# Designs tried in a protein design run: designed miniproteins, single chains, continued (4). Part 107

Each design is a single chain, and the fold is of that chain. pLDDT is the mean over its residues in the fold that is shown.

## One batch from the design tools (miniprotein)

Design m15960
Fold by ESMFold2-Fast:
Structure m15960 (fold): chain A 58 residues (1-58)
Amino acid sequence: SMEEELEKIIANAKKAIATATNRTQLLAALHELEEVLKKFPTPEVRALLEEVRARLAE
């Protein structure tokens, strides 16, 4: 289902953000989450996107 797909995407995104050690990995997560947001405009996806943007802020 779409709900199961979203849950898997969110879990994978959380792991990618948590394990990111450099800017390139964070930018990859940002671009992926921007595409996910277009398909699933949910508060949880927006929160993850805001987290990545905050970590990318210099």
Scores: mean pLDDT 84

Design m15961
Fold by ESMFold2-Fast:
Structure m15961 (fold): chain A 97 residues (1-97)
Amino acid sequence: EFTEQLKEFIQKLVDEAIKKGEAKPVSIEELERLLAENPDNPYLLLSLGRAYFEKGDYEKAIEYYEKAIQILEKTDPNSPLLEYAKRLLEEAKKKLE
């Protein structure tokens, strides 16, 4: 499952934050901070989208998923992450129907 690779990537970012003296779990605010430093990182964009989806903010989730898809289509159109991102987008859109 591609979800495991995404979790491993997020955990690596969390470990980096902890080494900088961060003692709390990754929040939306921390993910936004990491994205500000890495604006074209599709894993961070998908992580923010998932966080907003879990909060019930499907419109924000869609925005982040679409940004991740746009980046992946330009940088790695054959990525399994792109197919994963498209599935997440469809799921979020169904919540607004």
Scores: mean pLDDT 73

Design m15962
Fold by ESMFold2-Fast:
Structure m15962 (fold): chain A 54 residues (1-54)
Amino acid sequence: MPREPFSVKDIGEILRLIGDILENPDPEKERKLQELMEKMRQQDAEDRARGRAP
């Protein structure tokens, strides 16, 4: 329960990384983007556990 959900701050960070990758593709930045994507998936799974049908 003490955990901040995925939010606009994370979306902003994803967009920033995408912009960086578009200018100069970099495996390190791509890995960071993938980590954020995975964080989003984990958040979605937990959010579904809390927010899906009773």
Scores: mean pLDDT 70

Design m15963
Fold by ESMFold2-Fast:
Structure m15963 (fold): chain A 76 residues (1-76)
Amino acid sequence: SAEAALELLYARGMAVADRIAELDPALGEEYRRRIEQAYAEARAALAAGPEAASAALARLAQLYEEGAATARALEA
């Protein structure tokens, strides 16, 4: 379901925020705030309809991928 996908992406995003914060606490907190904002927007989009929900989930997934790449670069 869209709700299950949202909760999984949120959990993964928050885990990435923790990874970034271990090496760069300020960047990790900034990324956490971005994930929290994207999550709130996605929850609102789920109520608006399937097209809005799909777009919001894609944005959250993209933010997760960007964060994961940042974490990998810091860990290198």
Scores: mean pLDDT 87

Design m15964
Fold by ESMFold2-Fast:
Structure m15964 (fold): chain A 55 residues (1-55)
Amino acid sequence: ASKKAEERQKVLREVGEKLREIGDEWDELLKKVRELKQQGKFEEAEKLRKEAIEK
C-alpha cells in the first residue's frame, strides 16, 4: 500500500525469521536442561541454563 508499509513488513519478517531461529535454539536448550534435571543432574542442568541465558 505504501513504501513505509512495505519496509515495515520486510523488517518484521526478517525479525520474525531471526526470532524463530533463536526460539528453536532456546527450546532445544530448555529441553536438554529438563532432561538433565530429570536425571538428577541439577548442577549440569543449571550450568546449561546459565549458558543459554548468557547467549
Scores: mean pLDDT 74

Design m15965
Fold by ESMFold2-Fast:
Structure m15965 (fold): chain A 81 residues (1-81)
Amino acid sequence: MAEELERKARELVEEAVRAEEEGDYERAAELYEEAARLYEEAAELLEEEDPERARKLYLRSVAARLRAVAALIEKELAERA
């Protein structure tokens, strides 16, 4: 069910934020990537039934992937600092 996938993705984003707060950027990136995958899966399930909601879920997937990249950049910057 798309709602269940979206809920799990949200929980993973919350875990990723906590990992970032702890300075564990590698774990944060992994959690954001997993969340992005679940958002994409939820969007695919809703494409025919609710295209607008599917589009919003695809955008959330893109946002999660960008946050994963940002976490890896923070890891690199921390190595320089």
Scores: mean pLDDT 86

Design m15966
Fold by ESMFold2-Fast:
Structure m15966 (fold): chain A 70 residues (1-70)
Amino acid sequence: SLEEELAEKEKKEEEELWEEYARETRKRAKEAAAEKLAEGDELGAATAMLRELARGVDAYLAELAARKAA
């Protein structure tokens, strides 16, 4: 049915959005951690990675909410 097609399209758009955010978030987290590890700051590297991962998740959820409200 049209309703099933629309639901599948919406789910696919959400999945594509997540894949994009996850890829960029993973890249930023690795880069931030690499900078701190190069300085010998292991705790700073772990903290930076968690911060970037949390930021990426929050950004994805905010974008998803905005798209659903539109």
Scores: mean pLDDT 85

Design m15967
Fold by ESMFold2-Fast:
Structure m15967 (fold): chain A 60 residues (1-60)
Amino acid sequence: MYISRIVFDDEETAKKVAEELKEKYPEAKVTVEGNTLIIETEYPVPVHIGIALEAIGLSL
């Protein structure tokens, strides 16, 4: 299992990104704590990193 934490400028952005990731990657466990997005996956490291990078891209 791999876990990434991504801190955004506000909670609204974190929630928006979380909803997009949940729709695209339903097997990933995506949670929001304030302005922090937590991504937990069983995928290989490159795939997990790819999902984390996509989360950052969705916030831009």
Scores: mean pLDDT 82

Design m15968
Fold by ESMFold2-Fast:
Structure m15968 (fold): chain A 72 residues (1-72)
Amino acid sequence: SAMEKALEEAREKGDKAQELVKQAKEIIELLKKGEYEKAKKISTEEKVRAALNLAESEGLDEKIIEEIKSFL
């Protein structure tokens, strides 16, 4: 029962992390398309920090990285 609960909690945390990554990718894709106002509207500090980390790790264009930073 303890192991089963730990696995369920890990799954829920994993699902939240996957959703955050998906939302971070959406912000990046909107910025790649030049849809700055749409990207800004869906941005929260957590999503923006995730998007910035992802963009830097993938070596994205400096313009996109600076636009993400502008939401902080």
Scores: mean pLDDT 79

Design m15971
Fold by ESMFold2-Fast:
Structure m15971 (fold): chain A 86 residues (1-86)
Amino acid sequence: VKESFLEALKALEEVLEKDIDNPQKLTAAVLRLVGALIDLELAGVPKEKIEKMRELINGLTRALVNKDYETAKKKIEELKKLVDEI
């Protein structure tokens, strides 16, 4: 379950590196990440951690909409650290 979330993060990082000008791929990568978060919640990860991750995904989405890719990368790194703590 954690691996699926980490794979979703890696997919988003790859889109940011190679397809940053493709909003459809960015949207698909973010939706995959949201789905992986739901899977973590269903797997019994504590709600406190899920809420923190959801806030980071919301911040990530806003950064991507604003083309603030440096903030988006920071949010991805924070998400990786939170997943490692699970």
Scores: mean pLDDT 82

Design m15972
Fold by ESMFold2-Fast:
Structure m15972 (fold): chain A 71 residues (1-71)
Amino acid sequence: MEEEIFKLLDEAGKLKGELEKLSEKEAKELEEKIDKVFDLYLQGKYEEALEEAKKLVEEAKKKLEELKKKK
């Protein structure tokens, strides 16, 4: 579980880096969501953290694709 959470957070971090090149606002929103997942993890809410991390990665991928099309 912990390994999966950090793998997803690493993927989200990479997506944030790509997103920063296209939209600082969207990258900041993603960073806030990453912080929320870390907060859940620190509270011992591993199942909630994993679920939020999965949603975060999916949302980030969709947002990045949308922004790339608007260039």
Scores: mean pLDDT 80

Design m15973
Fold by ESMFold2-Fast:
Structure m15973 (fold): chain A 67 residues (1-67)
Amino acid sequence: AMAARLAAARATALRLGEKYPSVKDEAQRFVAAPPELFPAEFARLGSKLLETAGQEAVDELARAYAA
């Protein structure tokens, strides 16, 4: 369900923000985002994760949302 995927993506974002403190602000911004800002904040977090933690972390976030 869409709601379950969004919840999973938010949970994964929070966990990645704790694991990689340099993306914590982007992760918290994504979690707090209203629906109209979700795509922009998701992209912002993904870009920062790629720079900080690499493709593995980006794939983890993407899998949580895609499932």
Scores: mean pLDDT 79

Design m15974
Fold by ESMFold2-Fast:
Order: sequence, then C-alpha cells, then structure tokens
Structure m15974 (fold): chain A 95 residues (1-95)
Amino acid sequence: SMEEKIKKMKEVVKKTLMEALGAKTDEEVAKKLAEIANIPTSVNEKGETIIHLTPSQRESFNIPDKTSLTAKEFVDKWADHAVKHYPEIVEKNLS
C-alpha cells in the first residue's frame, strides 16, 4: 500500500541520516542536522534538545504555527520532506 511504502521510505531516510551523521539516536541526528542547517537549538530541563525553527524551515515543513520542535518531531519532519521531494533517491535505498 502507499501508506506502508511511505512509512518504509521514512524509516530508510532516518537510517541513512544516522549512518551519514554517525548518530545513534533521533536526538543526535536532530542536533547534527540543526548545526548543518544553522538552526538554533536549546536544551530543556529534561535534557531534551529543542529545535527553534526559522521562518524558512517552518514553510518547508508546512507548519507555520510551530516555532519549535522536539528532536524526534524534527527528524520526522525532515524524513517527510525527503520522501515528498526526493522519492526516487529514497526508493533506491529500499532494497
């Protein structure tokens, strides 16, 4: 099904990001992606990384009303964006 295929493609994107960045968790992936994209981050009282989205990133993720995301939410939105805009590249890694 299309829904199952999209889910698998998102999992491939997340795995590829972890391998490319040398990251083991969504927290590490989010921190490294934010650094590369020059997106401000902070750490909350629980030690969780909070990603402070720029206006350009809010538009790219189609979430104009959200100014910040958790690490997990940020990685998920990156995977969504990659699958939507670069499906052929993602599909090549589905083998």
Scores: mean pLDDT 76

Design m15975
Fold by ESMFold2-Fast:
Structure m15975 (fold): chain A 74 residues (1-74)
Amino acid sequence: SEAEEWLKKGEDAFKAGNYQEAVDYYEKAVELAKDNPALQARAYGHLAVAYEKLGDEEKANEWLRKAQEAAAQS
């Protein structure tokens, strides 16, 4: 799916150490995965880790909470 393609782009950017670019791609994956709770949970988890790498603890905790909530509904 298109959402999975953006998630993979985010993962590739994250592996390269391009954490801000990874965030941008993961946010696009979330937007496209609105009807796929399992993919949203995965993207939220990736966003939490990427924001942690960027030093944004507040956003990291926000996305982690969303990942946990989405996973509980799947």
Scores: mean pLDDT 85

Design m15976
Fold by ESMFold2-Fast:
Structure m15976 (fold): chain A 74 residues (1-74)
Amino acid sequence: MISKEELDAAVYLLAASLYVHLAKQGKLTPEDIEKAIELAKKAIEYARKSGNDVLLQAAEDILKEAEELLEKMK
């Protein structure tokens, strides 16, 4: 059964992933990418609390992608 922390991590991860995906298509602003970074950081927090290493790795990967995208827009 999915824990509350796993659910929260998955929701934040999905939101961050969607923002990153749209940003790669040039459809988002730097402010939207900063929001993706915030969402990814929350996904990492809840993934750590859940003990789900797969969610943690996915959240860390999305955070890295969002940070790299923001850097390219500066």
Scores: mean pLDDT 84

Design m15977
Fold by ESMFold2-Fast:
Structure m15977 (fold): chain A 68 residues (1-68)
Amino acid sequence: NAAEQAKALRDAAERLEAGMSPEEVIAWLEKNYSATAALNALRTMYEAGFDPETLAKAARVAAQALEA
């Protein structure tokens, strides 16, 4: 659901902001959430070459949009 996707993205943003690697964050989301849309979005951006700072910002903005 949208609330679970939003929570996963928020937690991902916090972990990226804390210095966790995108690979570690993606692996953590796979284990801890059934948030496939959030996971796929972050993985796609990571594979496209976006840096961790941009990934963190995108995840935070997406979480806020889903909660609005």
Scores: mean pLDDT 81

Design m15978
Fold by ESMFold2-Fast:
Formats: sequence, C-alpha cells, structure tokens
Structure m15978 (fold): chain A 53 residues (1-53)
Amino acid sequence: MEYRVEEGDTLEKIAERFGVTVEQLKEANKEELPDLPDDFELPVGTVLRIPPP
C-alpha cells in the first residue's frame, strides 16, 4: 500500500503505525530514500510504499 507523509512524520513513527520495521520501510523505498536516520522528518506529501509486516 502507499502512504502520504504528513507534517511531523518520521520513518520510525510510520513504521510503528503500520506494524513494520524501519528497516523494512527503508528497503521498500530504497529507490526514493537514501540511507536516512530513523528520526528524519520526511517532507510533507512524500508517498511511501508500505511493505507487508
């Protein structure tokens, strides 16, 4: 599924919300997201691919 980033969203917060790990979230979006810190605030409007848990 896809998720549109909102203000204040981080990789850690999004991963927790969808029951996936930050590692899984980064791997599913490796073409769009370089190696970013887990607490990096993502730009509003970024569309992320959410992998299955």
Scores: mean pLDDT 75

Design m15979
Fold by ESMFold2-Fast:
Structure m15979 (fold): chain A 68 residues (1-68)
Amino acid sequence: SKEEFKKVFAKYDTNGDGKIDASKVKEVLKDLGDNPTGGQVNAIVKAVADADGKIDYEKFYEVYERLK
């Protein structure tokens, strides 16, 4: 659910700025009950990470929903 996704994302969004480090994508997905391959993690990062290696909440959620 979007609410569950938001709670897990907030756990890794330590600054509350709506962004997480791209290195945390795999851990977010694992906390959501998924077991993503390295290829799946890399595909998400490549699609939504910005130049600073950060991933926005809304962009990550949109890609996550498309993969379900």
Scores: mean pLDDT 79

Design m15980
Fold by ESMFold2-Fast:
Structure m15980 (fold): chain A 86 residues (1-86)
Amino acid sequence: ADKAAQELIEYAKKAIENSKGKKGVEYAKKALDKLNSYLQSDLFGKSSASMQYDILQLKREAEETYKKGKEKEEAAAKAAAEAAAS
């Protein structure tokens, strides 16, 4: 159980970092989807308390990163559309 939790934590951290760069918000969404799937599995309850805490923390970080990334993409798209319209 902890091996799967550790692999998920490493994946989610890397995906969140990639989302903060020019790789886009898609990586944050992929991390969030995997975190949600794991939270719904019996493996979550079989993981150590420390791993459970880290997974819940990463879910919050992935949700926040995804939301901010989407807001930034929407603002950039609006600015580009306004610049192209004149």
Scores: mean pLDDT 76

Design m15981
Fold by ESMFold2-Fast:
Structure m15981 (fold): chain A 95 residues (1-95)
Amino acid sequence: MVEELKESLRRAAEAAIARLRELGDEDAVEEVRRIEEEALRELDELAERARRTPDPAEQAALEAEASRILGEAMGRLAALVAEAERAAAARRAAA
């Protein structure tokens, strides 16, 4: 499951970066990269802990934590894209 979450995060980050580049927001692209790297590191740490525990309840708790980390990262990516889109719309309206 954690590998599927990591893949979902990578796809979301790629989509966000593509959209932000269309909008000309290179600073936001760098922020997406930082969010992706941090979330992937946290997911890898949780996967390592899940492999080391023999307790299925602890494994399930760590997988739930991984889902929460993905959700938080996905929300941050969506917020960056939405902000960049609002800024681009404002620039077009002012032109």
Scores: mean pLDDT 84

Design m15982
Fold by ESMFold2-Fast:
Structure m15982 (fold): chain A 74 residues (1-74)
Amino acid sequence: MEDPEKLIEEARKAYENGDYEKAVELFEKAWKLGDGETRAEALRLLATVYQKLGDFQKAREAYEEAEAIRKAVA
């Protein structure tokens, strides 16, 4: 079974190793499989990867999606 929290941890390791493609893939899986806070965390971290890659539009979209989830939970 895919655990969204484990996917986030694996994605963080990929990011630290400079494997941004794998980090994006794993954070996207965590985003799709997670809910509430875990989903918002995955999106925030995905935005950080996009920012590092210079993809500011995708980074902004991910941040806005994370904020929408937080407002729905609050």
Scores: mean pLDDT 80

Design m15983
Fold by ESMFold2-Fast:
Structure m15983 (fold): chain A 88 residues (1-88)
Amino acid sequence: MSQEELEELGDRIEAGEELDLEELRELLERLAKRALEELRKAGASEEELELVREIIEVQIEGFLAKLRGDEEEYERLVARYRELVARL
């Protein structure tokens, strides 16, 4: 997907569209898988891909937690995100 398509998707979600959170997770995971495949083709190491995969997974889970109003889980995932980014 282009950056524009990702921004449009984000805007629609932020607008409070009623979304099936399981279908949304599957969509975000597919987008993440495509992004990781492009990074692999660009010459990223398996170690780099593993770290980026975990960062993306935490971002997806944090976003879904925020959408369902789970503030405790969101804060936990933000802390984990900070730890992972510090390893870059």
Scores: mean pLDDT 74

Design m15984
Fold by ESMFold2-Fast:
Structure m15984 (fold): chain A 62 residues (1-62)
Amino acid sequence: YVGSLLRALRDYTAKKPDELSVKKGDILEILEIVDEEHLLVKSLQTGKEGLVPIEYLEPVEE
């Protein structure tokens, strides 16, 4: 859900101008659920925002 934290499972390189590049282990906040394959996220390390495929992300849980 919006405001939840996600962790990058592996490196992802942006392929489109609206996408965000991430590194494995980066923590991201969900800003919007765009479609079934993409989330609009904000990197907590860089402050940058963009789309990342959901398959590259997992929930941060304890």
Scores: mean pLDDT 78

Design m15985
Fold by ESMFold2-Fast:
Structure m15985 (fold): chain A 62 residues (1-62)
Amino acid sequence: MKLKGLYEAVEDIKAKSPEEIDVKRGDLLEILEVVSNDKVRAKNLKTGKEGIVPLHKLKKVE
């Protein structure tokens, strides 16, 4: 599956492990890689942090 483009967090996301990142509701994320059906590696454009984020808590921005 190819995910491209900008995504926005629909809720606050708390990292539960070192590979995950903290994200605040409304933060913009660039999807870098699809890891699983519900997990992506993303870069938070507000903080510069990169890590695993649950896809179901993100919405695509056009």
Scores: mean pLDDT 79

Design m15986
Fold by ESMFold2-Fast:
Structure m15986 (fold): chain A 60 residues (1-60)
Amino acid sequence: SVQEIRQQLFEAIRAIQLGDWSKLPEAEELLRQLKDAGDEASVKRFTPTLELLKERYKKK
C-alpha cells in the first residue's frame, strides 16, 4: 500500500542519515513508487531530503 511505501521510505532515509548509504538506491526506488502511485504530497515532502542525500553521496 501507499502507506507502507511511505513508511519504508521514511525508514530508508533515516538509515541513510545514520550512515547506511547502501539504502540510497532503495530510497530512490521507494520515492519513484510513491510518484507512480500519485502520492504527490509525499513526493514533494521527501524529494528535497533525498536530493540532498544524493548530492552528499556523489564523489566529486
Scores: mean pLDDT 83

Design m15987
Fold by ESMFold2-Fast:
Structure m15987 (fold): chain A 64 residues (1-64)
Amino acid sequence: SKQEKERKIAILETVKAVLQGAIDFLRRLIAQETDAARVAQLQAEVDKLEKQLREVEEEIKKLE
């Protein structure tokens, strides 16, 4: 139903906000990090979260 779809979108928008917050936090850590190996590790975590964010955005688009 339309109402069930709207509720699913609202949940996915919440997940999107949480993922964006985590990405922003990790990017701040990267900006302060001086160890290249640690920067690479943190960037890999950002890349993983960015992929999850895109998947959530695609699911929202499919429900619209």
Scores: mean pLDDT 89

Design m15988
Fold by ESMFold2-Fast:
Structure m15988 (fold): chain A 82 residues (1-82)
Amino acid sequence: MEEIKQLEEEVKKLEDEIAAGDESKKPELVKKLIQLGLKYLLNGDYEKAAEAFEKAAKLAEELGDEKTAKQAREGAKLAKEL
């Protein structure tokens, strides 16, 4: 799906920017990873959904956003159980 491809491209761009030293992009990456995880879940790509949510959870924990981290972990758990 074009929407999933767009989100994958946006995630890759944000990951590249963070790797280059732009730490300010981390909150945006969390948001995009959650969106990507939800799209994978709706598309039946449960393994990819779990991976996206796991990445979002770890990054949100790093940023001190415990609420988002918990929600992302719950999403990953759900995807793994499907």
Scores: mean pLDDT 84

Design m15989
Fold by ESMFold2-Fast:
Structure m15989 (fold): chain A 81 residues (1-81)
Amino acid sequence: GLEELKKLIEENKGKSKEEILRAFADYVQDLYEKHPELDRDALDAVLGEAAREISKAKTNDEIYEAVLKAAERIQELIDQA
């Protein structure tokens, strides 16, 4: 859930954008295994938006903000399922 992703962000503070993106991708793969009821198309849309925001980010804070927003949207999808 959202708390798991917040922990991943904390553990990846000071790491490269690529490492943060990898941690986010691993989190999403874990979500599919735990929540097979999730709409994959909706989840892919959230991921696409997050990837675009992360690619535009100039600071680590902007990367973290984009990842947190994606996590909140994913949590909303879980809560609605």
Scores: mean pLDDT 73

Design m15990
Fold by ESMFold2-Fast:
Structure m15990 (fold): chain A 89 residues (1-89)
Amino acid sequence: SVEELAKKLLSDDPEVRFEAARELIEKGTPEELKKVLPYLQKALEDSDPRVRALAVEAIARAGPEGQSLLEKALTDKDPLVRAVAEAAL
């Protein structure tokens, strides 16, 4: 389920977190992604910029409820994460 994929974002394994973020984008509907926004918000703080960039993309797909998180991602330390957030707004 999308909820189980979102829980994998809390994994100690960065490759598990990265794959979970990819699958959320590939399989999650906007309604399902909206329900897991708290997990996506935590993923914006991930040590791996790839995971943070995918979290931004998933938040954008969740719809307007994620807008404040996209605005926060504009201040991310990684320029690619900031570019994804800018494109999503």
Scores: mean pLDDT 87

Design m15991
Fold by ESMFold2-Fast:
Structure m15991 (fold): chain A 113 residues (1-113)
Amino acid sequence: TTFTALPRRRVGAVELSGAVMTDATGKTAVIGAEAAAPLDAAEAAAVAEGVAALLREAGVAPENAVVLFGGPASAAGLAALEAALRARGILFTTVASPEAARAAVATVAAGFA
């Protein structure tokens, strides 16, 4: 089993980070989305495209990825992000903070998933 950190990418006020686990069955990814300012519906599509681009570059199928969102967001912003990721086949959940999203990605990258 191999664990690889993905390059960080900024999309508006959201920092994207990721870690990929590769084993005999294929590749899985955990993507952290850290919001520094409230995510709105207008930014959600750009964030979802940023996630999709990271997965394509890493060779990870969307259904083998989960996005962990931490930080401020409007209800409409969260709903739009969830819908945009779901349309791409990507799993979505919220975490307690931006730091929690970053810590989860760092844990996977370190091989302690």
Scores: mean pLDDT 84

Design m15992
Fold by ESMFold2-Fast:
Structure m15992 (fold): chain A 63 residues (1-63)
Amino acid sequence: SAEEAIAEARRLAETAPTRGASAAAGMGVKEGEELLKQGDEEGAERAARNGIAGARRLVAQGQ
């Protein structure tokens, strides 16, 4: 769900080992929460998951 994806992104933003990964996950949370407030649950989940994917990619790159 959108709420579960946002919660995962928030957890990753708080626990990510790199500044870049933390920022990417945090952006996913912000965009996801904004879209969810607009009633776009599908967009909110997509935004949160994009933030999670970006954060994981940045961790792999040491960024």
Scores: mean pLDDT 83

Design m15993
Fold by ESMFold2-Fast:
Structure m15993 (fold): chain A 65 residues (1-65)
Amino acid sequence: METRKKAIEYAQKAGVHIFNGDLEKAREYARKAEELAKESKDEGVLTMVRNNKALIDGLEAEKAA
C-alpha cells in the first residue's frame, strides 16, 4: 500500500542526499524511511535504510577526521 511506496521514496531521497554530500538531510530521510518500513514490515526497504545509515556514518566519520 501507500506506506511501502513512501518508505521506498524516502529511502531513495536519502540515497540522493548521500550522493550530494548533504548528510544531515540524508539522515533525516533515512529515519523517515525506517519508520515507514517498520510499519510495512518490508525487509527490502529495511535493508536499504541500514545500508544508507552505515554509509552516512562512514562519511560523517571521514568529515570529522
Scores: mean pLDDT 80

Design m15994
Fold by ESMFold2-Fast:
Structure m15994 (fold): chain A 60 residues (1-60)
Amino acid sequence: MTTFVQEFKDLLTAIGAALAIIGEVPEAKVRVEGRVLTVTTSDDPEAQARAREILERHRG
C-alpha cells in the first residue's frame, strides 16, 4: 500500500480534498487531522496517480 500525507491551508480545503478522493478513488482510505490529509491507496499505480492529481488540485 502507498500513503500520501499533505498539509493544506485550512481544514475546509483538506476536507474538500478528502471528499474528492472518496468520490474519485473509492478504494482509497482518507483521514483528516486538522489541516493534514492522509491518503492510503492500494499498490495500483492508477489509484496513486489519481490521488496525487486531486491533492495537487487542492494544493492551490
Scores: mean pLDDT 80

Design m15995
Fold by ESMFold2-Fast:
Structure m15995 (fold): chain A 67 residues (1-67)
Amino acid sequence: GRTEKLVEEAIEAARQGNSDKALELLKELSKDPGANVLHFQRLAQAALEARDVETYDAAIEGLKKLL
């Protein structure tokens, strides 16, 4: 669905080293009512693997807001 496409685009942006795009997509995901804990965990993992600390921190913050 739309939420899954948004998550996939954010993961790809993080893997490409495009932190600005990954952060914008994370911001949109945080506003998406279809977003869940697993979506933010997948993004945090992708950012960690890409060594993108800023995107990782943003993904963890988004995750915490759902708890």
Scores: mean pLDDT 84

Design m15996
Fold by ESMFold2-Fast:
Structure m15996 (fold): chain A 115 residues (1-115)
Amino acid sequence: DLLKKVEEILKEMLENKESFLDIFERVSSLLMEYGKKNGDYAEKLALEAIRRIGELVGEVGQELKELIDKGASQEEIEKKREELLKEFAKKVLEIVKEFLKKFEEHKDEKAEVDK
């Protein structure tokens, strides 16, 4: 179950405060593996989901950089990072759910074979 594996990665990220790039790499790997196993359309959807998650990593990086450049304290940076991690996790999970929904809708269109 792709969704369960992604949820497990996101839980580990929140508990261990892993880098946004490491989580992006792990989730992207799972999405590409799922896409390749499920055909060209699933691979196309996986690539789009990966692109969207990559954009989120860029947004998080920019927000943290702006805070650092403003001369924020280490405590303020850590607090902001933790808030951004929670929001990142929610958005990643939403992207994966949308990916699975679009793929399931496409399977329904292709599933009709004459017996």
Scores: mean pLDDT 80

